# Ledger of designs, part 21: designed miniproteins, single chains, continued (4)

Each design is a single chain, and the fold is of that chain. pLDDT is the mean over its residues in the fold that is shown.

## One batch from the design tools (miniprotein)

Design m12754
Fold by ESMFold2-Fast:
Structure m12754 (fold): chain A 74 residues (1-74)
Amino acid sequence: MEEAEELMRQADRAAQEAARAWAAGDAEAALAHLERAAELAERAAELAEGEKKRLYEEAARRARALRAQVEAAA
């Protein structure tokens, strides 16, 4: 469980880096960070169970949705 929470903390940091890259005008870096955020959240979901698993799966979907939005805007 601790490992899943650490992966989710890493996913959150990747999402923050994506936001910073986008604010700086670096769409390519933003897309890369969002892909990493989604992958980390998916791994966290695989290690989690119950409600935490669902929350991490939702986090992964949101990262992928935001990536698609950034890609469309670039």
Scores: mean pLDDT 85

Design m12755
Fold by ESMFold2-Fast:
Structure m12755 (fold): chain A 62 residues (1-62)
Amino acid sequence: MDRIRELHRLMEQAEEAERQGDYKRAAELYREATKLARELGLHPGVIEEIEKKAKEAEEKAK
């Protein structure tokens, strides 16, 4: 449904922010994606992958 589309949109925006070197924005978008993935009840492994991307972006934003 529309929530899966929202998740894909957040991931695409986060990847674009990373390409632009805006790691702070990328981290924020990956965190929103992680939150939405948890709300949707996605597999724990998928949620962990998205959270890892958020953490890596935060580390690069420093």
Scores: mean pLDDT 82

Design m12756
Fold by ESMFold2-Fast:
Structure m12756 (fold): chain A 61 residues (1-61)
Amino acid sequence: MLEEAAKKAEEVAKTLLESGHDPELAQRAAIMAAKYYAGDDAEVEASVEGNEVKVTVRKKP
């Protein structure tokens, strides 16, 4: 579940980057997508470096 949320978030960010959008917008969209799939209790970390996107999702207790 958390791994799937991270992958979905990375796909959203990559699509935005390929469409010429700002990396900051792509990073923000990735965080929102990860929380949508993982739930509001999820802790999300996202980084965008050039065309590379990394998302980590964890659940808080």
Scores: mean pLDDT 77

Design m12757
Fold by ESMFold2-Fast:
Structure m12757 (fold): chain A 90 residues (1-90)
Amino acid sequence: KVEEIIKKLEELRKEKKEVSEELEKEVEKALEELEKEKKEEEKKKLLELLLQTKSKLARKLVTKEVAEKLREIGDEIDKELEERKKKELE
């Protein structure tokens, strides 16, 4: 049913319903199908549509993935800073 979701997202994008509750529900469905879909071509189409939608959920996901990677880097920096402080004190 990936093709149905792609068609629905294209319709919603065309109607400029970027921040509507309906768009957010379709984005949520598209994300669930993206995880289940094993065909690279269908995954690429869904991902491109999600990036083109101006939905809050689609933006949160791109931002969340980047934020999670940045958080991991930040945690590593914090650990290095704590180790440096401990070495400087003793």
Scores: mean pLDDT 59

Design m12758
Fold by ESMFold2-Fast:
Structure m12758 (fold): chain A 79 residues (1-79)
Amino acid sequence: NEKVIAAVQQLQETGTLKVPKSEAPILAEQLGIHYEKQGNYAEAAKWYEYAALEYEALGNTEKAEKARQKAAELRAKLA
């Protein structure tokens, strides 16, 4: 997915992700899935936490809660 590749490149080059607020949680979830598939649970958890924050900002509490739960599950794999 070109958007995921571009987001990873932008983060590596600038440390910042610049996308429309409405797309931010979806892209963050896709990045979380990407890192989870690589076994990078620490990075995956960060992206799910960011997705939760962005969903909360949009008033989507249900998706925010699911994203937080996923991040917690991934962090548990690091302990």
Scores: mean pLDDT 77

Design m12759
Fold by ESMFold2-Fast:
Structure m12759 (fold): chain A 69 residues (1-69)
Amino acid sequence: MLSADQIALLNRLPIPISFFDTDRDGSLSPAEMAALNTILRSLGFPEDLPLDGVFDDADFAALSAFLAS
């Protein structure tokens, strides 16, 4: 399950996180994470986020820096 901080960071994307939450269960499945990674890659993000949705500090920092650029 994504933390509130992870959800807040993902909501800074130009596409709302609810677009990827196809089950509308409030969490991202591995398939939904794969869809998110496809969009991030199309936007130029060079790394894939973990499919289990567990972001470490490095993943969080990398995504935050990318969204700030």
Scores: mean pLDDT 66

Design m12760
Fold by ESMFold2-Fast:
Structure m12760 (fold): chain A 59 residues (1-59)
Amino acid sequence: NLKKAEEDLKEWLKKNPNKLPTKEELEKIAKENNLSVSTVEELYRKILAEEARKKVEEL
């Protein structure tokens, strides 16, 4: 479930604002949501780009 995986990733990032999820963490999210690891990695990259933009706005 893409929506659930995206929410799981966002929740993890909110709880760990100064950390990056490991490959193992991304793989677990993929398994829990019946998705491929590559799909979860792509979702993570999109979220990361959004967060990077927010950091620039803070400057």
Scores: mean pLDDT 75

Design m12761
Fold by ESMFold2-Fast:
Structure m12761 (fold): chain A 103 residues (1-103)
Amino acid sequence: GLEEQLEALMKEIEELVKEALKLGKEVLKKAEEQGDKQLLLEAIGLRLRVIGLQFEADLLYKQAKAALAAGDTATAQAQLAQLQAILAELKEIVKELEELLKK
């Protein structure tokens, strides 16, 4: 059901946030070792974006659970779609961080 979809999606988001933050630390270390100021700024920017997406996901998840408890399935479905967009963006951030590590 919709509640199970929200819980599964939030778990995937939490796992990607953890992965992105780990990769971000590795990019920061590489930037410091190379003295690469541009790579350092890119890593900081991506880290801030991940943190912002995590806060947004937490808020959306809480609101979706409240909407479901109130019987407002339309609002919960809209918030599920926003959480899916956050998941997609986190996947792109992980990919970008992996590419930065290969440079």
Scores: mean pLDDT 90

Design m12762
Fold by ESMFold2-Fast:
Structure m12762 (fold): chain A 99 residues (1-99)
Amino acid sequence: ATADAWYARGIPAAKVASEEELRRLVDETVPGGEVTEGKAKDIFGNEADVVRRRRPLPDGSYFVADLLTNKKTGEKTAVIGVEDADGNFGPLAVFHHEP
């Protein structure tokens, strides 16, 4: 399944100096979240592998952090946001690393 470009809607991507720092941002933002693997499109519309962390919130929404890796370029993007109980995703922050 491919995710929609909703990941980058209206949020400018902040550049990050290392892949390790992107991973740390994801881990620190959604500690103890459920981890799933899948496929999505990155903020540039390219095919990416996605590692998603998802943690339930008291109101029935989820706090979500996605780490996307472009398979061809090795570019990594972290997307942090909230998914409501109806599955609507609201991005809060985007971080990008180009090797």
Scores: mean pLDDT 72

Design m12763
Fold by ESMFold2-Fast:
Structure m12763 (fold): chain A 60 residues (1-60)
Amino acid sequence: SVEGAILAAVQGILEAAIDFLEELKKTASPEQQKQLDGEIANTRAELAETRARLAEVEAS
């Protein structure tokens, strides 16, 4: 379905974003690492929601 394809694309983008933010943490200051941890946590929450929605669409 188009909906499933969009959710799969969003999932891939969010996974890539998490990988990129984790890379940035390797050279970040302690203050920047705290900010990045918050952004990573928010992105992981969005990824979990996207995965749940995709699973519902694929189960239909």
Scores: mean pLDDT 87

Design m12764
Fold by ESMFold2-Fast:
Structure m12764 (fold): chain A 65 residues (1-65)
Amino acid sequence: MAEELLEKAIEAIEKGDFETAKRYVDELARLGDADGLLRVSQHAKELGYSDLAMYASRKAAEAAA
């Protein structure tokens, strides 16, 4: 489940559909998948989607605590 959500989030980022990516970030956060959220943040940052990268990074920090 978490791995599938991570794949879908990354695909949405690659397509430039950050609204959909944000929804998958919210699902990963609900599951407490800090690793998945960190990977989404890294991918978003590499593609220049700073808002999404910050959003995912904050959710990752919350999930890791």
Scores: mean pLDDT 80

Design m12765
Fold by ESMFold2-Fast:
Structure m12765 (fold): chain A 64 residues (1-64)
Amino acid sequence: SAQDYLDKGKEYYAQGKLEEAAEYYEKALVLDPSYEEARKGYREVLREILKKDPSLVLHPPPDD
C-alpha cells in the first residue's frame, strides 16, 4: 500500500539513504498522488540530495 512505501521511505531517510528514500516516497505518490506526508518527504529528500551532490542535477535550471 501507499502507507507501506511511505514507511520504507522514512526508514531509508533515517538511515541517510536519500536516493532509496526518494524512490519509495515516489512509489507512495504513484499509488496516492494526494498523500501529503509522502509529498513532503519526497521534497525534503530531493532538497537534501541536491545540497549534498548537485551533480545529480543533469539538467540546467528550469527556463520559467
Scores: mean pLDDT 74

Design m12767
Fold by ESMFold2-Fast:
Parts: sequence; structure tokens; C-alpha cells
Structure m12767 (fold): chain A 92 residues (1-92)
Amino acid sequence: MSLLEQIEEEVVRAQALERQFFALHRAGAPVAQLEAVLAQMRALQARIAELTAQLLADPSASEREKILAQLYLMSTSAGVLVAERAIERARA
């Protein structure tokens, strides 16, 4: 399995957690439950960042693969930031 394929599998998991987070947020779930899902989202963000760094360091990786990995990381990171802001608002 390629590094890009591994990144794409982790991105699918990250997207599922993001959907779960916002479904729970809309349902008025407790902050503790939202924080538990956010912790999982952060763990996947860290994993995608690690795999992306490995892909960027691979001289056999195409420019297209490097761009796609960066876009996946940016998208996952944006989801985490929006989720963090939602929890901050819920605490206020």
C-alpha cells in the first residue's frame, strides 16, 4: 500500500469523525463527549501529518501525490480548528 493510499484511508476516517462531531454538536451533546471525538480527530490529524511528511521526503513521489497529500492535511486541519472553536463557544 502506498503512502498516498494510507493518507486517503486516514482522511476517510477523519471525515467520518468530523461528521460524528458535528452531529453530536447539533444534538447538544455534553462538552466532554465532544472533547472525546476531538481527541480522536487530533490523533488522525497527527497521523496524516506524519504520513504527509514521509511522502514529501520521498524522492519517488510525484508532484501530484505531494500536492494531494498537502490538500488532505489542510482539509483535516481545518476540520480540527472548526471543532475546537465549536467547543470553545460551548464552554462560554
Scores: mean pLDDT 90

Design m12768
Fold by ESMFold2-Fast:
Structure m12768 (fold): chain A 113 residues (1-113)
Amino acid sequence: MEEEKEKLLKEAEENNLVLNEPELAAIENLTEESIPLMRELLELLLELLRRTEELNRREKEAIENKDKELLREVFAEAARELGALVHLVLAAKALAKGDLETAAEHIELARKL
């Protein structure tokens, strides 16, 4: 169990992903049954981090080029990313409490965004 917790923390650190209180609590309260959902949560957080980095790049280009259409696309994507983040935070809170069903539901909702 401790090795799995260390692997999750190391993967986040190596990918420059800052874990907040809900994610840290989910890792602290990790069980054999919650490992698969915690791994999915981390994968989606890493994907969201990459999406946010790409979005920041596109926003900068849109501003420099005065591209109003690209700015609209950037704002629409920012809203989807915020929605995904909310669901991932709720999934982490559920995992910290051992509520695997609620965690799985929020992970699925985040994945659709």
Scores: mean pLDDT 88

Design m12769
Fold by ESMFold2-Fast:
Structure m12769 (fold): chain A 85 residues (1-85)
Amino acid sequence: SKEEEAEKLIKKADEYEKQGNYRMAADYYTQAAELVKDDKEKAAEFYSRAGRAYGLEAQKVSGDERIELINKAAEAARKAVELRK
């Protein structure tokens, strides 16, 4: 099911986050959010976690890569807000 697949993605995201690999964590949280988008609150939670992880990764890098990660964090945060309207 989509929910079982999302749970697998979240477990992978949590593992990457524990390893300090925030970019991989954020990408998996984003995939999980897209998969459960019909569950607006759950999708919003996963987008919020993705945004936080992209923001943390942005602190570790510089230049164009930092700008890319900041933009991804902002997009994830916007999607979370829109789902809660």
Scores: mean pLDDT 88

Design m12770
Fold by ESMFold2-Fast:
Structure m12770 (fold): chain A 86 residues (1-86)
Amino acid sequence: APSTREVQARIRELLARLATDPAALARGDAAIIELAEERARRVAEVEARAAAEGWSQAELDARIDAVAAEFDRELLARLEAILAAA
């Protein structure tokens, strides 16, 4: 599986390519906003669970990092689909 750093680098590359098509860029921007809102909800759920189950800070940080990586991969998939359809 690609690393978080590799996924982030690919997202930046795809956004730069989408910037040449205003309609595709607008779809990419919408995907970023939608996924950022969903990620914020998932992080809040993880924080609530950590408080309820007495997780350590290290356990909470690791789970938040895992959520971030999941959403980065979803964004990458969405941007690749948008570019392929453009």
Scores: mean pLDDT 85

Design m12771
Fold by ESMFold2-Fast:
Parts: structure tokens; C-alpha cells; sequence
Structure m12771 (fold): chain A 62 residues (1-62)
């Protein structure tokens, strides 16, 4: 439950970092795996907005 309090503050920062890597054109298989993991984590935490942003980055990286 306390981990849910961290996600609203940490999720945007983590997602932004990965999104920047994708935008820079450095997306690799490893980045794709990280994005998939983040999407699943956000969905489990109920953070659908962060999950959608991560999903968008993953789709572009694929």
C-alpha cells in the first residue's frame, strides 16, 4: 500500500527518462523490456495514465 504513494511521484520521472531515450533513437530490445515491465507495474498500481504513457513509448520503440 505504501508503494502506491511512491508511484505518483516516481512514475513520471522514470517514464520521462525512458521516453527521452526512445525519442533520441536509442531504443533497443532492453529498453522495450524495461517499458513492458513499467507498463505492467503501473497497471498493478492502478496508475493508468502512467501506463498509457509508457505504452505509447513502447509502441514507438517496437
Amino acid sequence: MEELAEDPKKAPAILSGLALRVAFGEASEEDVEILEKIIKKFEELGDTKSAELARKALEKAK
Scores: mean pLDDT 62

Design m12772
Fold by ESMFold2-Fast:
Structure m12772 (fold): chain A 64 residues (1-64)
Amino acid sequence: MEELEKMSDEELDKKLRELEEKGLITDELIEEAQKVMLEALKKGESEYEAYRKAKILVLEKVKK
């Protein structure tokens, strides 16, 4: 599996959907991802960067 940071945003979205369909994404992971996204936005990062960080967080925690 390629490094998550090297993956396109579309590829990250596909992996997240697959994990969601398998029931591997918990409400707790979604909440953590939302917190990471909001913190990035509060710090003045772009929506693209904020969403990307949130996606990588979820994939990293599930892929453990």
Scores: mean pLDDT 75

Design m12773
Fold by ESMFold2-Fast:
Structure m12773 (fold): chain A 58 residues (1-58)
Amino acid sequence: GKKVEVVEDYKGKTSDELDLKKGEIVEILEIVDEDHVLVKDAKGKTGLVPVRYLKEVE
């Protein structure tokens, strides 16, 4: 999938969301809605994150 960079630290607010650290590269698996995407982190965990915390790398 498409690789994106986390622009600032994010803590998941629900069990469906991931905790992210600024500067991490994550892979987009699915676009869920205008505000949320399903991603896979470097540890192999999957979850929802707000798109505003991500920027395109490729």
Scores: mean pLDDT 79

Design m12774
Fold by ESMFold2-Fast:
Structure m12774 (fold): chain A 84 residues (1-84)
Amino acid sequence: GPLEEAERLLEEAREATERGDGVAAAEAALRISEIALRVVPKEQILRAIGLILRAIGLILDGGPAEEALEIAEESLELLREALE
């Protein structure tokens, strides 16, 4: 389901961050935030869009990977809240 996919993507973001690969970490964060956008209630749509835009910005900037991991973690938390 969406949670298991997002948890796998968070592991990818962590591994990318350990390698210093800011683009790969940001791409994983973007995918988690897109999953969250599909599930969140109306009142959280702008929060999900904000996370998507932040992830896109980091892809364009090439990092930093640490900030991309933070967006990935925030996106997974938003998804968990939406499913509970």
Scores: mean pLDDT 89

Design m12775
Fold by ESMFold2-Fast:
Structure m12775 (fold): chain A 79 residues (1-79)
Amino acid sequence: KKVEEARKKLEEAIENYLRAKKAGDQTAYDKALQEIVKAANELSDLVTDDELARIVREAVAKAYEKLGDEEKAQFYREG
């Protein structure tokens, strides 16, 4: 429940971060970074370090996949 909400926030924040980086949107980039930090801190209090690493890896892979970067998506998905 709470883990799923924090995970969703992390996935959305990473996607927004990568989109802002590609677009050169400094305001959106900074905002997305703050959201990543908040979501990661929420997750670190709720899950083990191993589970946090897995969630982060999956979130990064999904973000790259949505942005069309299949090579990076596969890299993070496989570990």
Scores: mean pLDDT 79

Design m12776
Fold by ESMFold2-Fast:
Structure m12776 (fold): chain A 62 residues (1-62)
Amino acid sequence: MLTVEEVRELLKKHSDEEIIEALEKEVGNRETAERHVEEVKKLIEEGKEPNPVTKRILSTLK
């Protein structure tokens, strides 16, 4: 699974649209996906690890 540092790099390299789209494919709801993106950004800013499901989904972005 991705480390906090790897998630931070993914958020920097990919647009918010790309990240939301990846999450939406798994959760089936754009509003929920947007909420998860905001939560991940907050956790990473605080140096905290995102939940395992979100990290798995983000790993699909390569």
Scores: mean pLDDT 77

Design m12777
Fold by ESMFold2-Fast:
Structure m12777 (fold): chain A 87 residues (1-87)
Amino acid sequence: EYERLLEELRRLGEELVRAAELAAAGDEEARRRLEELARRGEELAQRALEVAEKIEDEEKREKLIQELLELVGEIGRAAAPALERML
């Protein structure tokens, strides 16, 4: 489950970055996908936190939380330029 969550977080991050790039280029369909992917990211983040609480290994718990924080940060940064271009 731990490795599977890391893989899901990474794949979602890649899809979000691609959607954000297309949205920044003016693709309205990509903007809608970005919104859907952000909602999925919220659900996945909640699940990752629940799994982190069940992990007895402090090092693995910290790695999962760190990767989650880095991914959320990258998602926010990728979405900001697209929002600025649409505003």
Scores: mean pLDDT 71

Design m12778
Fold by ESMFold2-Fast:
Structure m12778 (fold): chain A 119 residues (1-119)
Amino acid sequence: MVELVESGGGTVREGGSVTLSAKASGFDFSKAIASWWRQRPGELPRFVASISGDGKKVWYSPEVEGRATISADFAKQTVYLNLTDLRLEDTATYYAVVFTTEPRPMLAFGEGTELTVVE
């Protein structure tokens, strides 16, 4: 069974930084695309960032470009999202989503980690 477990949320002061992590199990992470999505209170889920399984391609939402870094440790099957210069609007539940096409198309979702940014 494919599983994702997010961690690293909590309460952080504005202007600070946080690193969120998602550990994958039950599949070969290196053959997947991993992404971070967030859902702010009262909003639909929004794309944040993604990284290819070989680590060579990364994509960022314009909302976080320049403030976010996505990275992966393939040996640990863990994807990270580092957010800097945190703002009140970064308050959201953050979800890892992994898509793989081998041996068949599959999506895995985590339960999310909650980030609250305060003054």
Scores: mean pLDDT 82

Design m12779
Fold by ESMFold2-Fast:
Structure m12779 (fold): chain A 73 residues (1-73)
Amino acid sequence: SPREEALALAREPIARLRAAAAVPGLPEAEAEALIAEAEAYLAILSRVLPPEELAELRAEFEEAVAALRAALA
């Protein structure tokens, strides 16, 4: 289904953000590229996912971004 395909696409970039937060000394440019990739997938998903499901994925994305940015500080 479009929903299952969309969830699979969104989860992979978010998982990469979480993994990146655990890497000591990750370059800021690489972190920003990973964030931009995940954000682009969420933008595509806004066309196919119900608002509630999109909000849940967006919350996961925001948490992953916050963790990655905290690791860079």
Scores: mean pLDDT 80

Design m12780
Fold by ESMFold2-Fast:
Structure m12780 (fold): chain A 59 residues (1-59)
Amino acid sequence: MEEVERLLREAEEALRRGDLEEARRLYIKAFQTLMKTPLSEEELLRAMERLAALKREID
């Protein structure tokens, strides 16, 4: 979870700065890392919600 959390935080910070290119790159990396990470249902749902919010803002 720590790697996914770090990538999500960095993507959210990039989006806050208006760096859409970096936010999109970090979003993809976070999604790929999430797919490879064993998580609880609660952790997975929280990460998915953050990814959905990021995609909505980037799109």
Scores: mean pLDDT 79

Design m12781
Fold by ESMFold2-Fast:
Structure m12781 (fold): chain A 73 residues (1-73)
Amino acid sequence: KLEEVKKKQEEELKKLSKELVEEIKKAEEEEKKLAAAGAPKEEIRERVLKLVGEVLRRIGDKLEEALKKLKEV
C-alpha cells in the first residue's frame, strides 16, 4: 500500500512540475511582450509579480488537493 501511495505521489508531483514549468514560461513570454512594447520597468515588474502570485496560488491549490486525495487513500 505504501509503495502504491508513493507512486501516485510521484506521478502527481511530475504533473504539477510540468504545469508549473508551463505557467512560468507563459509569465516569461508576457514579460518579454511588455518589454518589447516599451512598457516601464515598474509596470513590467508589477505585472510579472501578479502573474507569479497567481501561478503560485494555483499550483499551491492543486498540491493541497493532491495531498488531501492521497490522505483519503
Scores: mean pLDDT 75

Design m12782
Fold by ESMFold2-Fast:
Structure m12782 (fold): chain A 95 residues (1-95)
Amino acid sequence: SKIKELTRKFIKEVEEVFEEALKKKWSPEELRAALEKIRDKFLEELKKLGASEEVLKKADTLLDGLIELAVSTDNPLLVFAMALTVARAIIEEVE
């Protein structure tokens, strides 16, 4: 599934950005900006793959929750667990 591949790429990009933020000691604002760029790109690609408006809205809401968690914690395991949960929810909506 192209959507499953896109979602796996998204998780990897979130992991890489969060690790870089920890290494470089980014502010919450810098991390938020980086994650929002990844979110926007992911949603655009998801739309190109034919995701419905309902799926896009749900994905956006779930991704907003992930970003809020990421900027509120220094625990990579919590961020990665949430990213996996969000990814699974998005894949299930696309069927």
Scores: mean pLDDT 81

Design m12783
Fold by ESMFold2-Fast:
Formats: structure tokens, sequence, C-alpha cells
Structure m12783 (fold): chain A 88 residues (1-88)
């Protein structure tokens, strides 16, 4: 029922702040909360996989809204999350 249920509280908070930055069109805040997400997501595979999926959905939303710079930030963040999964 809660879309963020499988995530730790810290990762959930970072994702919600990232979502808010995307909704506000704030590139600097999107970069900031993307970095916080990477710092908080500490090697739980299921959590990292869900975070990568959520970031991919936010990127698709940003592209649909014409937010090309934010979409690029989110695509780079997703690639970093996928790299971390592959290094586990």
Amino acid sequence: SDLLKPLSEEVREALLKLSQAVNEGNVDEARKYGRELLEKAKGNRSELEWAATFVAMLSALAKSSGQEEIAKVLDELRDELVKRINEL
C-alpha cells in the first residue's frame, strides 16, 4: 500500500526530498538529495533496486515535463545506484 514501504526511513526521506526538488524544478536541490540518497543507501540490494526504479520513474516524469537538466541528473544518479548494486 505504501510505495516506499521496503525502504529504510533515511532512504525514504532522501527519495521524498528528491521528488520534491524534481516537482519544484530545482536542479541544485535534485543534485543535493541525489547525493544524500547515495550516502544513505548502504548496500541493501532490495533497497538499492527499488531506489533505482523510483529514480528511473522520476527521470521519465522530468522528461515528460520538459525538465531535461533534472532528467540528466536523475539518469546519472540511477546509473550510480545500478553500479553500486553490481559491486555488491
Scores: mean pLDDT 82

Design m12784
Fold by ESMFold2-Fast:
Structure m12784 (fold): chain A 65 residues (1-65)
Amino acid sequence: GASSFAAAMILAVAMQIEGYFKSVEVKGDTLIITVREMTPEVKERIEEIKELLEKAGAKLEVYEE
């Protein structure tokens, strides 16, 4: 089902982006990203991640330090 796909997508995305942001955490169906600085490039990357996760039925939360 969608829940299994959402979990797999969250883990794949988290592994791919680990080290690009201040922190990346996985909590259930939600990927939590903390950014050091919200640059245009970081914002574009976040929008890409959000679209991928939403299509998989997962959630994204973004915080600034």
Scores: mean pLDDT 78

Design m12785
Fold by ESMFold2-Fast:
Structure m12785 (fold): chain A 68 residues (1-68)
Amino acid sequence: AIEEFEKVVAADPNNAKAWRSLGKVYFERGDYKSAIEAYQKALELDPNDEEAKRNLEEAKKKLKEIEE
């Protein structure tokens, strides 16, 4: 659940994997803006996370599609 990952990032804000997981939950809920923010934080902490990088681009595409 989202609350589990929010607790993890609150306790350890440098946990890149938790930020990526939080982003995925936001994306699945259709909250693309929050997903983008979480994935960007994950990539700030781990720039070589290809999964977070791909998920960030998908979230950006989804946001653009619903606002255009």
Scores: mean pLDDT 78

Design m12786
Fold by ESMFold2-Fast:
Structure m12786 (fold): chain A 100 residues (1-100)
Amino acid sequence: MRVTVTASAVGAPGQVAVATGILTTPPGGEGRLLSVTVEFDGKTTEIAVDAHGAADGRTVVARVEVSLDAAAGPVTVTATGEFEGTPGVAAGVRVEARAA
């Protein structure tokens, strides 16, 4: 099956957006983290994750950091993770803005 998960946070210039995609497989299951995409202010940064498969209760994590120095003032940062796997996989995305 294929799963898309999104998360959003508010950041500001001078901060870094940290997006994390996480996939955990059940015992005897398998899955892949396909991509983590970060978008803000019309700009998209995609981190392709090839062969980052997990199986048999293991977790795979992809993390990307994007500078938020593009514009003055608060911006909404959206992270999107694409996942595939057997039934029972747990897929999640987190995004946070933090000091650079």
Scores: mean pLDDT 77

Design m12787
Fold by ESMFold2-Fast:
Structure m12787 (fold): chain A 68 residues (1-68)
Amino acid sequence: MDATRQDIILTLQEQGVSKEEAERTAKEVVELAAKAKGKTSEERGLAMQPVNRIINETLEREERRRAE
């Protein structure tokens, strides 16, 4: 769990996301993954779909900030 969180933080920081935003995004992703524990593959897929949205939203906020 913690290793996955650190990987997400590092990846987002490499994309220019601030440490605070990267940590917030990673926390949300890890919490969604934790809620998917013990579920079927289909239920895990459904529960993990918001992960891509959360990551994309964080990247989109950074792009909008640069466009200002």
Scores: mean pLDDT 71

Design m12788
Fold by ESMFold2-Fast:
Structure m12788 (fold): chain A 65 residues (1-65)
Amino acid sequence: MSEEEFQALLEETRRIIEELRELGAPEKVIEGLENGVRLAEETRDAVIALAALREAREKLEELKK
């Protein structure tokens, strides 16, 4: 995975977190997702970054239903 692809994953996750916050997601959910993004940034691990994005998307879909 390129550095650009990695940063794009983190930015997409942060965008979803912001959308979740606007939709009134519980603070614990927001904190958990933010911790996932932070861990991905610290480790530069693509697997952690993809897991954080997947979790954020799952939470967004749950709130839209």
Scores: mean pLDDT 83

Design m12789
Fold by ESMFold2-Fast:
Structure m12789 (fold): chain A 52 residues (1-52)
Amino acid sequence: SLEEAIKEARELAKELQDAIQAGVDPETVQALREKLRSLMEKYGLPPEAAVL
């Protein structure tokens, strides 16, 4: 559902932010970005849906 997609997008955005803060390798960061992008594109989510 859209509500679950927004929830997943926010959790994924937080995970991405935490990974960047922790200095995780660029490949892992890119994978998280792609996952978030795919989810947002699939459900037509606006950029603010992924803001913490």
Scores: mean pLDDT 75

Design m12790
Fold by ESMFold2-Fast:
Structure m12790 (fold): chain A 64 residues (1-64)
Amino acid sequence: SAAAYFNLGKAYEALGKYEEALEAYEKAMELSEPGSEIWKEAREQSLKVDIQLGIEDIKRAVFS
């Protein structure tokens, strides 16, 4: 279910597994109706994780 993937994304995010978290949130959005509460929350979390992945990528490039 969409809720299961959303919770999986939150679990991966808590573990610092941002790529896996992003995949889980994207799957939650795919399985939910656009505009539903779960869809909105998954979209918000996916955007936050995407920004975090961008920050990690920049850090790797700068401090490598």
Scores: mean pLDDT 80

